# Designed miniproteins, single chains, continued (3), part 77

Each design is a single chain, and the fold is of that chain. pLDDT is the mean over its residues in the fold that is shown.

## One batch from the design tools (miniprotein)

Design m10818
Fold by ESMFold2-Fast:
Structure m10818 (fold): chain A 55 residues (1-55)
Amino acid sequence: SMSAEEEFIKTILLYAKKNNQDPIEIIRKLLDWAKSINAEQVAEFLEEVLKKLEE
């Protein structure tokens, strides 16, 4: 079984590879947007995803 974070990471990695984009940059952009609209839970989720990708 996959966690929500692992499933999200897998989806973003596949999308990034297909579109020749950096997955870290995609998530950082989403995190900046989430913070700009005060979506605290989404921002926390994306920060955890970033930590897993940078490990």
Scores: mean pLDDT 83

Design m10819
Fold by ESMFold2-Fast:
Structure m10819 (fold): chain A 70 residues (1-70)
Amino acid sequence: SMKDELITQAATALHNGNYEEATKLLKKLGLSDESIAFLIDLAPRLSVQQLKDVIEAQIKKDEAEKKKKE
């Protein structure tokens, strides 16, 4: 899916240290600035697959936080 492709591109950009591109892709996925900063901090320590898993978890977390305001 388009969402899965964006997650893969964001994880790859993070893994390569391309934080400007990663930030743009993560914003398109609807992540908060706090979640993006968290992912950038973790990026040097994780594989692309691990980054994909963390991105998916952060999307679910940010969606749950938005629902609490409804």
Scores: mean pLDDT 84

Design m10821
Fold by ESMFold2-Fast:
Structure m10821 (fold): chain A 89 residues (1-89)
Amino acid sequence: SADELLKQARKALRDGNYEEAVKLFEQAVKEKPSADAYWLLGTAYEKLGDYEKAVEAYEKAIQLFRENGDERAVKAYEERLKKVKEKLK
């Protein structure tokens, strides 16, 4: 299930197993997309230094937060995204 994949992915991320976390989060968002799952996928990509993929995942998360009406989260996450985009320059 997506919930079990998210549980395993969060554990992998916490344990520093970033490549495993990416694979599990990718499976989770394919099964059931969510703003939180995409944000954590972006975090895992960022930990691996995959800044381009991190930006893509973060932008998808922000889109879903906006669709859910979480404007406070959108503003905070957009500021984080700006900082990550500086790594691409």
Scores: mean pLDDT 86

Design m10822
Fold by ESMFold2-Fast:
Structure m10822 (fold): chain A 86 residues (1-86)
Amino acid sequence: SKTISEKAFEAEVLLALGEIYFAIGKLDEKRGNLDGAIESYEKALELYRQALNLAKEAGDTELAQTASRNIKEVEEAIKKLREKKK
């Protein structure tokens, strides 16, 4: 089993990876690649959800709050893009 510090570190790594996919999604959105943007945003969302779960298990409330904010931001981005595709 992972220690609390190992879980917090893994959550930080997953947040950073999620931020990379979110940035890729924003770039694809600017280029008009709406399908690519949605795929990258969905990958970021999954990584942020994993980070949130690990942050909660580690008792890291600040890290959990960051993950929760990032989840809300990427969910809003996905929703807006799905509305544009209709």
Scores: mean pLDDT 89

Design m10823
Fold by ESMFold2-Fast:
Structure m10823 (fold): chain A 85 residues (1-85)
Amino acid sequence: AKEKLEEALELLEKAGVLAVLQGDEETLRIIQEAIKAVEEALKTGDVSKALELLEKALERAKEQGNPRLAELLEKAIEAVKEAAK
């Protein structure tokens, strides 16, 4: 549903703020691309690109040892997956 994609956007905006606070420019860039992909999914209904970028951002957050960022990204992935049902 559209509401789940909007929830994902709010979670990604929070994740972006955390990436900025940590100085993780690479994860921030991936999150910004994921936000754009979720906005595209709101128009097209295709969540494939958003999920790919979100999973990449999640792996990066786990590698950097940021559990709060990883949790926000996991919640965003779940919201996007629910929107695809």
Scores: mean pLDDT 83

Design m10824
Fold by ESMFold2-Fast:
Structure m10824 (fold): chain A 63 residues (1-63)
Amino acid sequence: VEEALEAFKKGDYEKAIEAAQRAIERDGPDNAVALSILAAAYHKLGKDEEAERYITQAAKALG
């Protein structure tokens, strides 16, 4: 998740998405931090429907 966060902070939202997806593949689908980064990155790219879906998944993963 560190790599996804670093990319997001630099404004590289495409790399942030790639790194967050990689983290989910390694750690499992309930990785709330990676899901939150995906939601934020999609929102920054103007993909609000994508962002909303990942926000919902992150909230569910957190409980």
Scores: mean pLDDT 78

Design m10825
Fold by ESMFold2-Fast:
Structure m10825 (fold): chain A 82 residues (1-82)
Amino acid sequence: NATTKLVAAYMAIIGAEVALSLGDRETARRYLEIALDFAEQAAKLGDKEGAKEVLKRVSDIARQMGDEELAERAEKLLKEIE
């Protein structure tokens, strides 16, 4: 069920944004990695549009925090699902 995966991905994104507001980059990165995993699962379950929206958000946040490796991983997944 893609909806549950997308809800979990957005909850992880909120967790990442809260962690960043507190200066906790390590926790923020872990939440963004969780969001990537749920987005990939949602895409495999058929919700490519929802997954793309999550992946774009993760890429944006990763670039804002200077995590180029994480941003590139999100962008690679985005290109794979198009």
Scores: mean pLDDT 87

Design m10826
Fold by ESMFold2-Fast:
Structure m10826 (fold): chain A 110 residues (1-110)
Amino acid sequence: MGKSVNVEETLEAIERASKEAVEAARKGDVARAASLLTAAGILLSELSLSGDEEAIKKGKEIVEKSEKEVVEATPVETLKKSLEKAEKLGMPQSVIEKLRKQVELAEKKE
């Protein structure tokens, strides 16, 4: 059952981009982390067009996990800078409040 050569390569690319995003976040490179997560999302959208439900589910799990790991791996100072940038860009108050709570939890949890 090797039907999914193209699908398997797409899943591998999603996982690679996701891992690189987490590493970029650990280094404080928020722009690179965001770019890599965006690339993983585009690949997931392409995978969704394949109709392979199990592969799509796996891809979604990888992307969701990497998004959480990116937040967790991001240094608290970088999270603070992201909050300041969101405030400067006039992002919705719900987004700003969530970012503020993430910063507070990260500082408190140490």
Scores: mean pLDDT 74

Design m10827
Fold by ESMFold2-Fast:
Structure m10827 (fold): chain A 68 residues (1-68)
Amino acid sequence: MTPEQQALVDRLLALYEAMETASPEERQKLRLEIADLVREGLEKFGPEATIAVLEQVSARLAARRAAR
């Protein structure tokens, strides 16, 4: 992935991790921020690259949950 795509992975990962400990109200705000970042990625990198970013985020989240 490009450095810009990797930065998007890191930003999305941090938001998804924050959602795990957030209140229902904070989770709603975080979901909107995630949606905005995904839209930005789609416009900037296109669907294929954005899917790869989301797959990387999903894989890292799954690995961290499996360690719990």
Scores: mean pLDDT 82

Design m10828
Fold by ESMFold2-Fast:
Structure m10828 (fold): chain A 89 residues (1-89)
Amino acid sequence: SLREEAERLYKQGVEAYQAGDNEKALALFKEAAALLLEEDPKSPEPYARLGQAYYFLGKIEEAKEYFEKAAELAEGEVKKALEEALESL
């Protein structure tokens, strides 16, 4: 499924990041997010995951943009968590 392929790509992205290949990690995370958005274009999850990835890579401006997009799409506890994360960035 698109979901299983996306989770595989996220795992490969984490492995690339741990190996110090930040460009490869970002490319894999973006590809994974694109697959999840093909399945559900309104999902906050892919944007939240990209925000987290950019944050860990020290790309704070891009992290904020993705967390803001995720918060816009999210509801309830997920939205609150994303808004709290944005306040701490």
Scores: mean pLDDT 85

Design m10829
Fold by ESMFold2-Fast:
Structure m10829 (fold): chain A 87 residues (1-87)
Amino acid sequence: SIPSVEEMRKEVDKLKEEIKELIEKAYTASLSEQQRLLREIMLKASRISELLELARKRGDEELAEYLEKVLKEIGKLVSEMLEKIES
């Protein structure tokens, strides 16, 4: 069954929180653990991207805009983390 708008928002909010926790862990992790954490972040972000495509296909502009904002925020946090780790 196709998830409801409320279920999609709830799933995205949970994924966002989990991604933020993984980013925090990455700052103090070993190189091998950073690679594992990055894979988990990418998998969770991929799920949000799938939900965004579903919102777009359904013509739900409000939900799509919310999901785009979440992905943009996550992308910024990941970029900032990667710059700090690689420096």
Scores: mean pLDDT 86

Design m10832
Fold by ESMFold2-Fast:
Structure m10832 (fold): chain A 81 residues (1-81)
Amino acid sequence: MAQELLEKAKKAYENGDFETALEYARKAIEVDPNNAEAYLLLAEIYHKLGKKDEAIEFYKKTIEVDPNNEKARELLKKLEE
């Protein structure tokens, strides 16, 4: 289930295990391509890893899936200046 994979990704992220967090978040998207929360988590992890281009890509994807996601819009604006 996509939600279970997303929960595993969040726990890994909270523990600072960004590699495991990325793997589970990607799997959540493979199961449910419309999971805005999984795209947001991917963007946040890439941002923490200093991978700006990937972070921008996934913040944009979050907004495409959920246009009302204020957090994604704010974080994207900060990365794009």
Scores: mean pLDDT 83

Design m10833
Fold by ESMFold2-Fast:
Structure m10833 (fold): chain A 74 residues (1-74)
Amino acid sequence: MKKPKKILGETSERLVLAAFEDEGRDLSPLRAITDPEERRKKLEELQKEFDRWVSELLTAAVDAAIERNKERVK
């Protein structure tokens, strides 16, 4: 069977793509790439961006949650 122990495995790839697509990122250019190596390289770049984005998003989400809670309760 395929090894599940890959950051850019099918599960990780789907998760990264779903997250960016949910945020309104246009993934059409990526999906238009039919070359597996070129696609993998772009996915690797996207994975690095995702890692940075997740870290920043987590911080921003916590801050936003605190701010929204203050708006509701003051």
Scores: mean pLDDT 65

Design m10834
Fold by ESMFold2-Fast:
Structure m10834 (fold): chain A 65 residues (1-65)
Amino acid sequence: IEEIVKEAVEEMKKLRELYKKGEISREEYQKKATELANKYGEKLKEKASNEELMEAVEKIHEAGG
């Protein structure tokens, strides 16, 4: 669970950096961020308790802004 959260946080940070550098558009950033949230949300849903899921969501939100 913690490993999945760590991967999601790192992917969100990388995506934010690409946007800040102008390598992707605002629309691409929003689309990819949504895709990442859905991808990691499904992984967490299958393996996490409600408590672990809430903690994971909070950490991912903090990483993505």
Scores: mean pLDDT 73

Design m10835
Fold by ESMFold2-Fast:
Structure m10835 (fold): chain A 58 residues (1-58)
Amino acid sequence: SKLEKEIRKIVDEYGRKLEEIVARAKAQGLTPEQIQAEVDKVMEEAGKKLEELRKKYE
């Protein structure tokens, strides 16, 4: 369905962003606090997109 495709796009997009954060953390030696801040930002953005999608399909 269209909803399933949109959810998958969001999951794929933000999954890639999280993988990028992990890769950069290893390469740059980020602290746990810096990693948490980057992850929290990505998760907040993903949550907002999922909420807008839910609202659109209710």
Scores: mean pLDDT 82

Design m10836
Fold by ESMFold2-Fast:
Structure m10836 (fold): chain A 60 residues (1-60)
Amino acid sequence: SAMEKEDQAWRERISKRRREFLEKVEELYKQGKFDEASKLVTEYIDELNRERRRRAARRR
């Protein structure tokens, strides 16, 4: 179904963004830049949580 295909593409997009983001965060942690890494993680998680909550509300 086209609907499932769009959901799959959305999941892949989020997964790719998350992977790249986590790699960046891990690199910062290894360099001892914990404040920068924490800020990036918080901002990214906040965005993802907003999207997840909106999607959950729509499916409810």
Scores: mean pLDDT 76

Design m10837
Fold by ESMFold2-Fast:
Structure m10837 (fold): chain A 75 residues (1-75)
Amino acid sequence: NDAEILEAVGAAVEAAREAVRLVEEGDIEGAIKVLEEEIERLRERLATASDEVKPYLERLIEELERKIEELREKL
């Protein structure tokens, strides 16, 4: 259970770091795409996740969606 959460968080952190790097280089569209792909992976995890894990995955999805909205406003 905790391992599922930590793995999902780790993957989301790596995606966020990649997105930040792309933004620094001026590739806002690329940054959005990286975050969108990670949200899709999180949604797949959410479909089979235990009830204890679901709230953490839902929070990660919401955080990444908020970052995408912020990036779209810069386009």
Scores: mean pLDDT 84

Design m10838
Fold by ESMFold2-Fast:
Structure m10838 (fold): chain A 99 residues (1-99)
Amino acid sequence: SSSMINDIIQRINTMSQSQLRDLMKRFVYQATDDQIQRLAQIIEQMFGVRLPSDIAQRRTQIISFIDTMSQSQLRQLMIAVAQTDVSMAQHISRIMQTF
């Protein structure tokens, strides 16, 4: 629902750089292969980077990329991920419950 996505976005906007980085890494480690493919497409579109086609290499490269991101970039990426579909938003929400 739009309410759930809005609640996620509000929380993302209040999180520190270290919390956002930790959230994104947990998302990548726990994400399905389909979710990693969608995340890779978002990253490539938003930041103009190119990621390998192999799923395991994509996970590794995305983690490395997350380590280089500013707080603003981390926030923008996580908002874009939450807005992609209900499955992505639910995965973020589930991980947020562990903070």
Scores: mean pLDDT 87

Design m10839
Fold by ESMFold2-Fast:
Structure m10839 (fold): chain A 65 residues (1-65)
Amino acid sequence: MEEARKLAEEAYTLAKNGDLQKAIEVAREASKLPGGREVMLELARKAYEEGDFATANALVLGARE
């Protein structure tokens, strides 16, 4: 759980910095861990509410795989 959250937060930070490809890769790794997909979807919603659609889309793509 903690490891999934750390990777999810790393993916969020990478995406906000414009490194969308790396963010998707880290998001995929987070999604393999227990609870990782749920954390990614929560952070994607946060990004969407902030108007950062690129970050939201990157996290959703990672959570799907």
Scores: mean pLDDT 80

Design m10840
Fold by ESMFold2-Fast:
Structure m10840 (fold): chain A 57 residues (1-57)
Amino acid sequence: SEIAKLAAQVAELLKNEPENTEEIKKLIEEISKLSLAHLGEEVVPTKAALPEAPEAA
């Protein structure tokens, strides 16, 4: 599972190099993308765009 591998890498960075926030954020984003793809079986259109914010006034 690719998600588990990325999660382990994030945990290791937080433990050894907590100051490397930029790399940690990048890995978290990859995990989120993979998690969404697996949950929705690619049924939900993923454009990686900002939220639509329905009725944002």
Scores: mean pLDDT 68

Design m10841
Fold by ESMFold2-Fast:
Formats: sequence, C-alpha cells, structure tokens
Structure m10841 (fold): chain A 71 residues (1-71)
Amino acid sequence: SKVYSPAFQEMMELVLAGQQDSERLRAAARELLDEAGVPAEHHDRWYRYLVAQAREALEAQGLTPPPLPAP
C-alpha cells in the first residue's frame, strides 16, 4: 500500500495472520535480505529485525498483531 515491497507486504500479512515463524515468513524475509545484499550468516539477526518492523508497520495502521509464537 505505502512504499513497502511485495515481500515486506507478505511478511505483514503473515504476521497479522499469526504465522510469525512460518517457512513462508522466513522465505519472504530471505528475499528482502538477499535483495539488500545481506550475507546468509546474518539472516537470522536481520530476520528478527524485519519481523519487528512488520509488527510496527501493522500497529501504525491501527492493527493489533497477535503475540509472538512460542520458541
């Protein structure tokens, strides 16, 4: 909707749907990180950051994301 990439929009949709640690969410995050040139060994750290950004973006739209899944 705004300046979000399709991959980031998919992350937001998955987070809102409660799929906050699904293979699809990790795949969307990997696509974003690969496009940004982030090395694979740093993907886990940046993945956590991207999930937090998706939650913040949802809250900015007046939506309440569900709690994080159990580890």
Scores: mean pLDDT 73

Design m10843
Fold by ESMFold2-Fast:
Structure m10843 (fold): chain A 81 residues (1-81)
Amino acid sequence: ASLDEILEVIGLALRIIGLEFDIRSLAKELPPEVAALVEEARRKFAEGWEAFRAGDYATAIRHFEEAERLLEEALRKLREL
């Protein structure tokens, strides 16, 4: 149970890190609406790691998926500007 769930968490975390890198590569300063999405994503990412440390992998995965979605939205908005 734990190994497949841990690999899923690691995969999501790496995707989130990649999205953060893409956002940083596109802009040094973020517009307020994009900055708000990135801040919310970072909050969800932190909540995901808290759940992971508690052994609640299902909750960790949900928070990481939400963080990924928020960063994808931020990146999309940034490209439209």
Scores: mean pLDDT 83

Design m10844
Fold by ESMFold2-Fast:
Structure m10844 (fold): chain A 83 residues (1-83)
Amino acid sequence: EIPMTEEERKTVLFTAYALRAIGELIDGYIKAKKTGDKSFIEEGYRKALEIIDEALKNGYITPEQAERIKKDLEKAKEEMLKE
């Protein structure tokens, strides 16, 4: 198999954690739409923040990347809650 470079590994880790965080919020939104219970959006948002904080703690993402993702997650949550 083609070996992954350190730069490619860092990009993969950043992308993986960002997608996992976004996925948790989306899962919450889907559950909220199916059940009518908006608390699932808040649960998904909380889990998304935990994933980002863990990635930051482990050095997989930078503080600047974490702040950007958190702001995007907050905006998405607010939009989802308007429904």
Scores: mean pLDDT 81

Design m10845
Fold by ESMFold2-Fast:
Structure m10845 (fold): chain A 100 residues (1-100)
Amino acid sequence: MKVTDLEIELLLARIEAEIAYAKSKGAEVKEEVTKNGVKVTTVTMPNGVVIKVLESPEKVVVLTQVSEEKWLVRTLDKKKKELSVEELSKEEAEKLEKEL
């Protein structure tokens, strides 16, 4: 779906708030930058649930583990101003992460 610049800013602010909340609940947070300049933030909850936030100049991708076999993926395309939400298999989510 199409999104506005304000919706993009609100979504990014929401992601930062969710990460801060997770840290307050004892989540482990790791940050790295890939060779392509993508910032990867991996949040591991005390119960083992993993959330990954991948940020580039073009896209923000949030991968949330729903089950051992399923990931909820929110993709914000900053250039096209489009937001997509989909459920991917573990294999599809891993492939998407490698393509970023």
Scores: mean pLDDT 76

Design m10846
Fold by ESMFold2-Fast:
Structure m10846 (fold): chain A 65 residues (1-65)
Amino acid sequence: MKITAEHLREGAERAVELVRAGKMSAEDALRAIEEAARAAVEQGVPESEVREILEETRRRLREIE
């Protein structure tokens, strides 16, 4: 199945929600999103867009701790 930038953004949003709900640590959520980002690049999502999503997600997770 192809991964789109929208799927990656949805996954990132869900990871942030899991951290806020206390179901996942910020570090584990970040690792999961970084793994999903690698898969997205392999599926042809532009690397620049993937990087933007990762930087936004890292910033949001840092604010939650």
Scores: mean pLDDT 79

Design m10847
Fold by ESMFold2-Fast:
Structure m10847 (fold): chain A 94 residues (1-94)
Amino acid sequence: SMAEEYLNLGKKYFIEGKYEEAIKYFEKAIELSTDPELIVKAKLLLVEAYLELNKGKEAQEVLDSIRDDPSLTISGEVREEVEKIVKEAKEKKK
């Protein structure tokens, strides 16, 4: 789907350290998706991108949106996928 394509583009930019571009595509993925798994993955990656840009307030607002939405669950699989992407981005930052 288009939402999955935008999520994948966001992941690519995130790994390349292009956090502003990553945010744009994660927001597009969230806007176009009705899949809670995709939305929570995109939101968690959006949080990580905001933190890399020192935008803690924006990161907190996204975290609050996950907490306050009962349809969004952070599964072990979602956590592992997000952690893998964050690790790949950190390895390329050197």
Scores: mean pLDDT 87

Design m10848
Fold by ESMFold2-Fast:
Structure m10848 (fold): chain A 96 residues (1-96)
Amino acid sequence: MLERLKEELRKHVEQIRQGVADSLRKAAEAVKAGDVETAARYISVALIYITMLDLAGEEELAQKVRELVSKAIDALDAGNYEEAAKYFEEGAEVAR
């Protein structure tokens, strides 16, 4: 079952990468606007896409993006919205 899921996800890697990039960019814009609720929603969407990217065999890319998202969340918890937005934007660029 898992091998069949990985095979299907590999056919859609570019769409998954776009999903990561778009969701992280929207998270960054929400953070810059001070809209933490919208940012949380897009972060959740991004984490789903990052998981799909990992399952699709893009393990190194998924790990790199996950590290940037983790740094962004840490900055958000510290109230550093500008730094958080920067890390989300870096994650979006890496995922492209």
Scores: mean pLDDT 87

Design m10849
Fold by ESMFold2-Fast:
Structure m10849 (fold): chain A 66 residues (1-66)
Amino acid sequence: MVLSNEQAREALAYLKTEYGLSDETAEKVLVAVNLGRLDAAKAILKAAGLSDAQAEEALAYIKSLA
């Protein structure tokens, strides 16, 4: 999937506000999502300190914006 600029800004704000991710980490997640690499996006989120459940919730939210 490819997020619009507005959807990407909403997803970035969500990741930073809800999970305390850095701009760099949040951008890496959005790049992986845009490439359809959901496994990679989940791995980046977990490496940043999110649980499996939090990573799945974050990805579900981002997918809901599309």
Scores: mean pLDDT 81

Design m10850
Fold by ESMFold2-Fast:
Structure m10850 (fold): chain A 74 residues (1-74)
Amino acid sequence: LVEEAEKLREEGERAYEEGDLETAIRYYSEAFDLYNKAGDLEGAAEALRKLAEVHEAMGRHDDAASLRALADGL
């Protein structure tokens, strides 16, 4: 689970660097789910912060703030 989540996070980072923000959201969301299922709260928080970064890049400032708050609460 954690290894699979790490791979998805890396694929999300690649998509983000290539400007494919929607694909980055999908990969980071899947990584978050896997980290959460594994009980890896640090990994889950990092995935949420990456999601917040993508939403910020899309101009979704409120969504980004909510995701950061959720990550800080883990």
Scores: mean pLDDT 83

Design m10851
Fold by ESMFold2-Fast:
Structure m10851 (fold): chain A 70 residues (1-70)
Amino acid sequence: SRSSTLVDPTAPSYELTDSTDVERAAQVIREFVNLLPLPEERRRELLDALLGRLTGDPAKIAAVRRHALA
């Protein structure tokens, strides 16, 4: 589907500046998603939304996505 980027400048973004931030961000996202009693389909949508709020090095953002989904 065609989407306009909804970038909320007031929304809290997490900037990935260190390799330790990648692992910690992935763990926090996984724990948060797993804490919620959501169906698998809704958990995936929430995970994608949370990953979309990350900023910084694209390679680090990709690493967070991989670790959060693993």
Scores: mean pLDDT 66

Design m10852
Fold by ESMFold2-Fast:
Structure m10852 (fold): chain A 94 residues (1-94)
Amino acid sequence: MKSLKELLEEAAKKLEEIRKNRAKLSDEEAVQKILEVIEEFLKELEKNKAPKQVIDGVKAALEAIKEAIKNKDYGAAFTYGEIFLQELKELLEK
């Protein structure tokens, strides 16, 4: 079973890789990759029985990004992805 710290580190690393390669991706490709990373992270959190508050927070972030994509507001989707990455980094520093 993976620890919460390991899952946070893996998700943060994947989001940083997307951020570093953003200029090589279309806006739609980049936001879809962000969405996929967060969806995979949510599945791993549920599989490893992470605290409900953490799971609920990730679900809320995922729904905000999905709604932004549905409205073709890629700027908002990127902003929510950046906020999510910073929140993961803050949890890793505590």
Scores: mean pLDDT 82

Design m10853
Fold by ESMFold2-Fast:
Structure m10853 (fold): chain A 78 residues (1-78)
Amino acid sequence: SPELEAEQLISLGRMYVGIAKVLASQGKLEEAIEELEKAIELYREAMKLVPEDSPVAKEAKELIKEAEEKIKELKEKI
């Protein structure tokens, strides 16, 4: 189902955010940003599969916002 596919994309995106956090903790800021950008792409793809007002779409929007704020923080350290 589109909902299950969207949930799988969100789970994969969350894994990339986890990788980015580890990389950032090691001072690998540019690599951390790349992993966060991959997560954002996955969250955007998840949103395309479900209605805009669905719980999955709302979760994806919030995760995109969190990842974008983290990218901004990391870019300020480079």
Scores: mean pLDDT 91

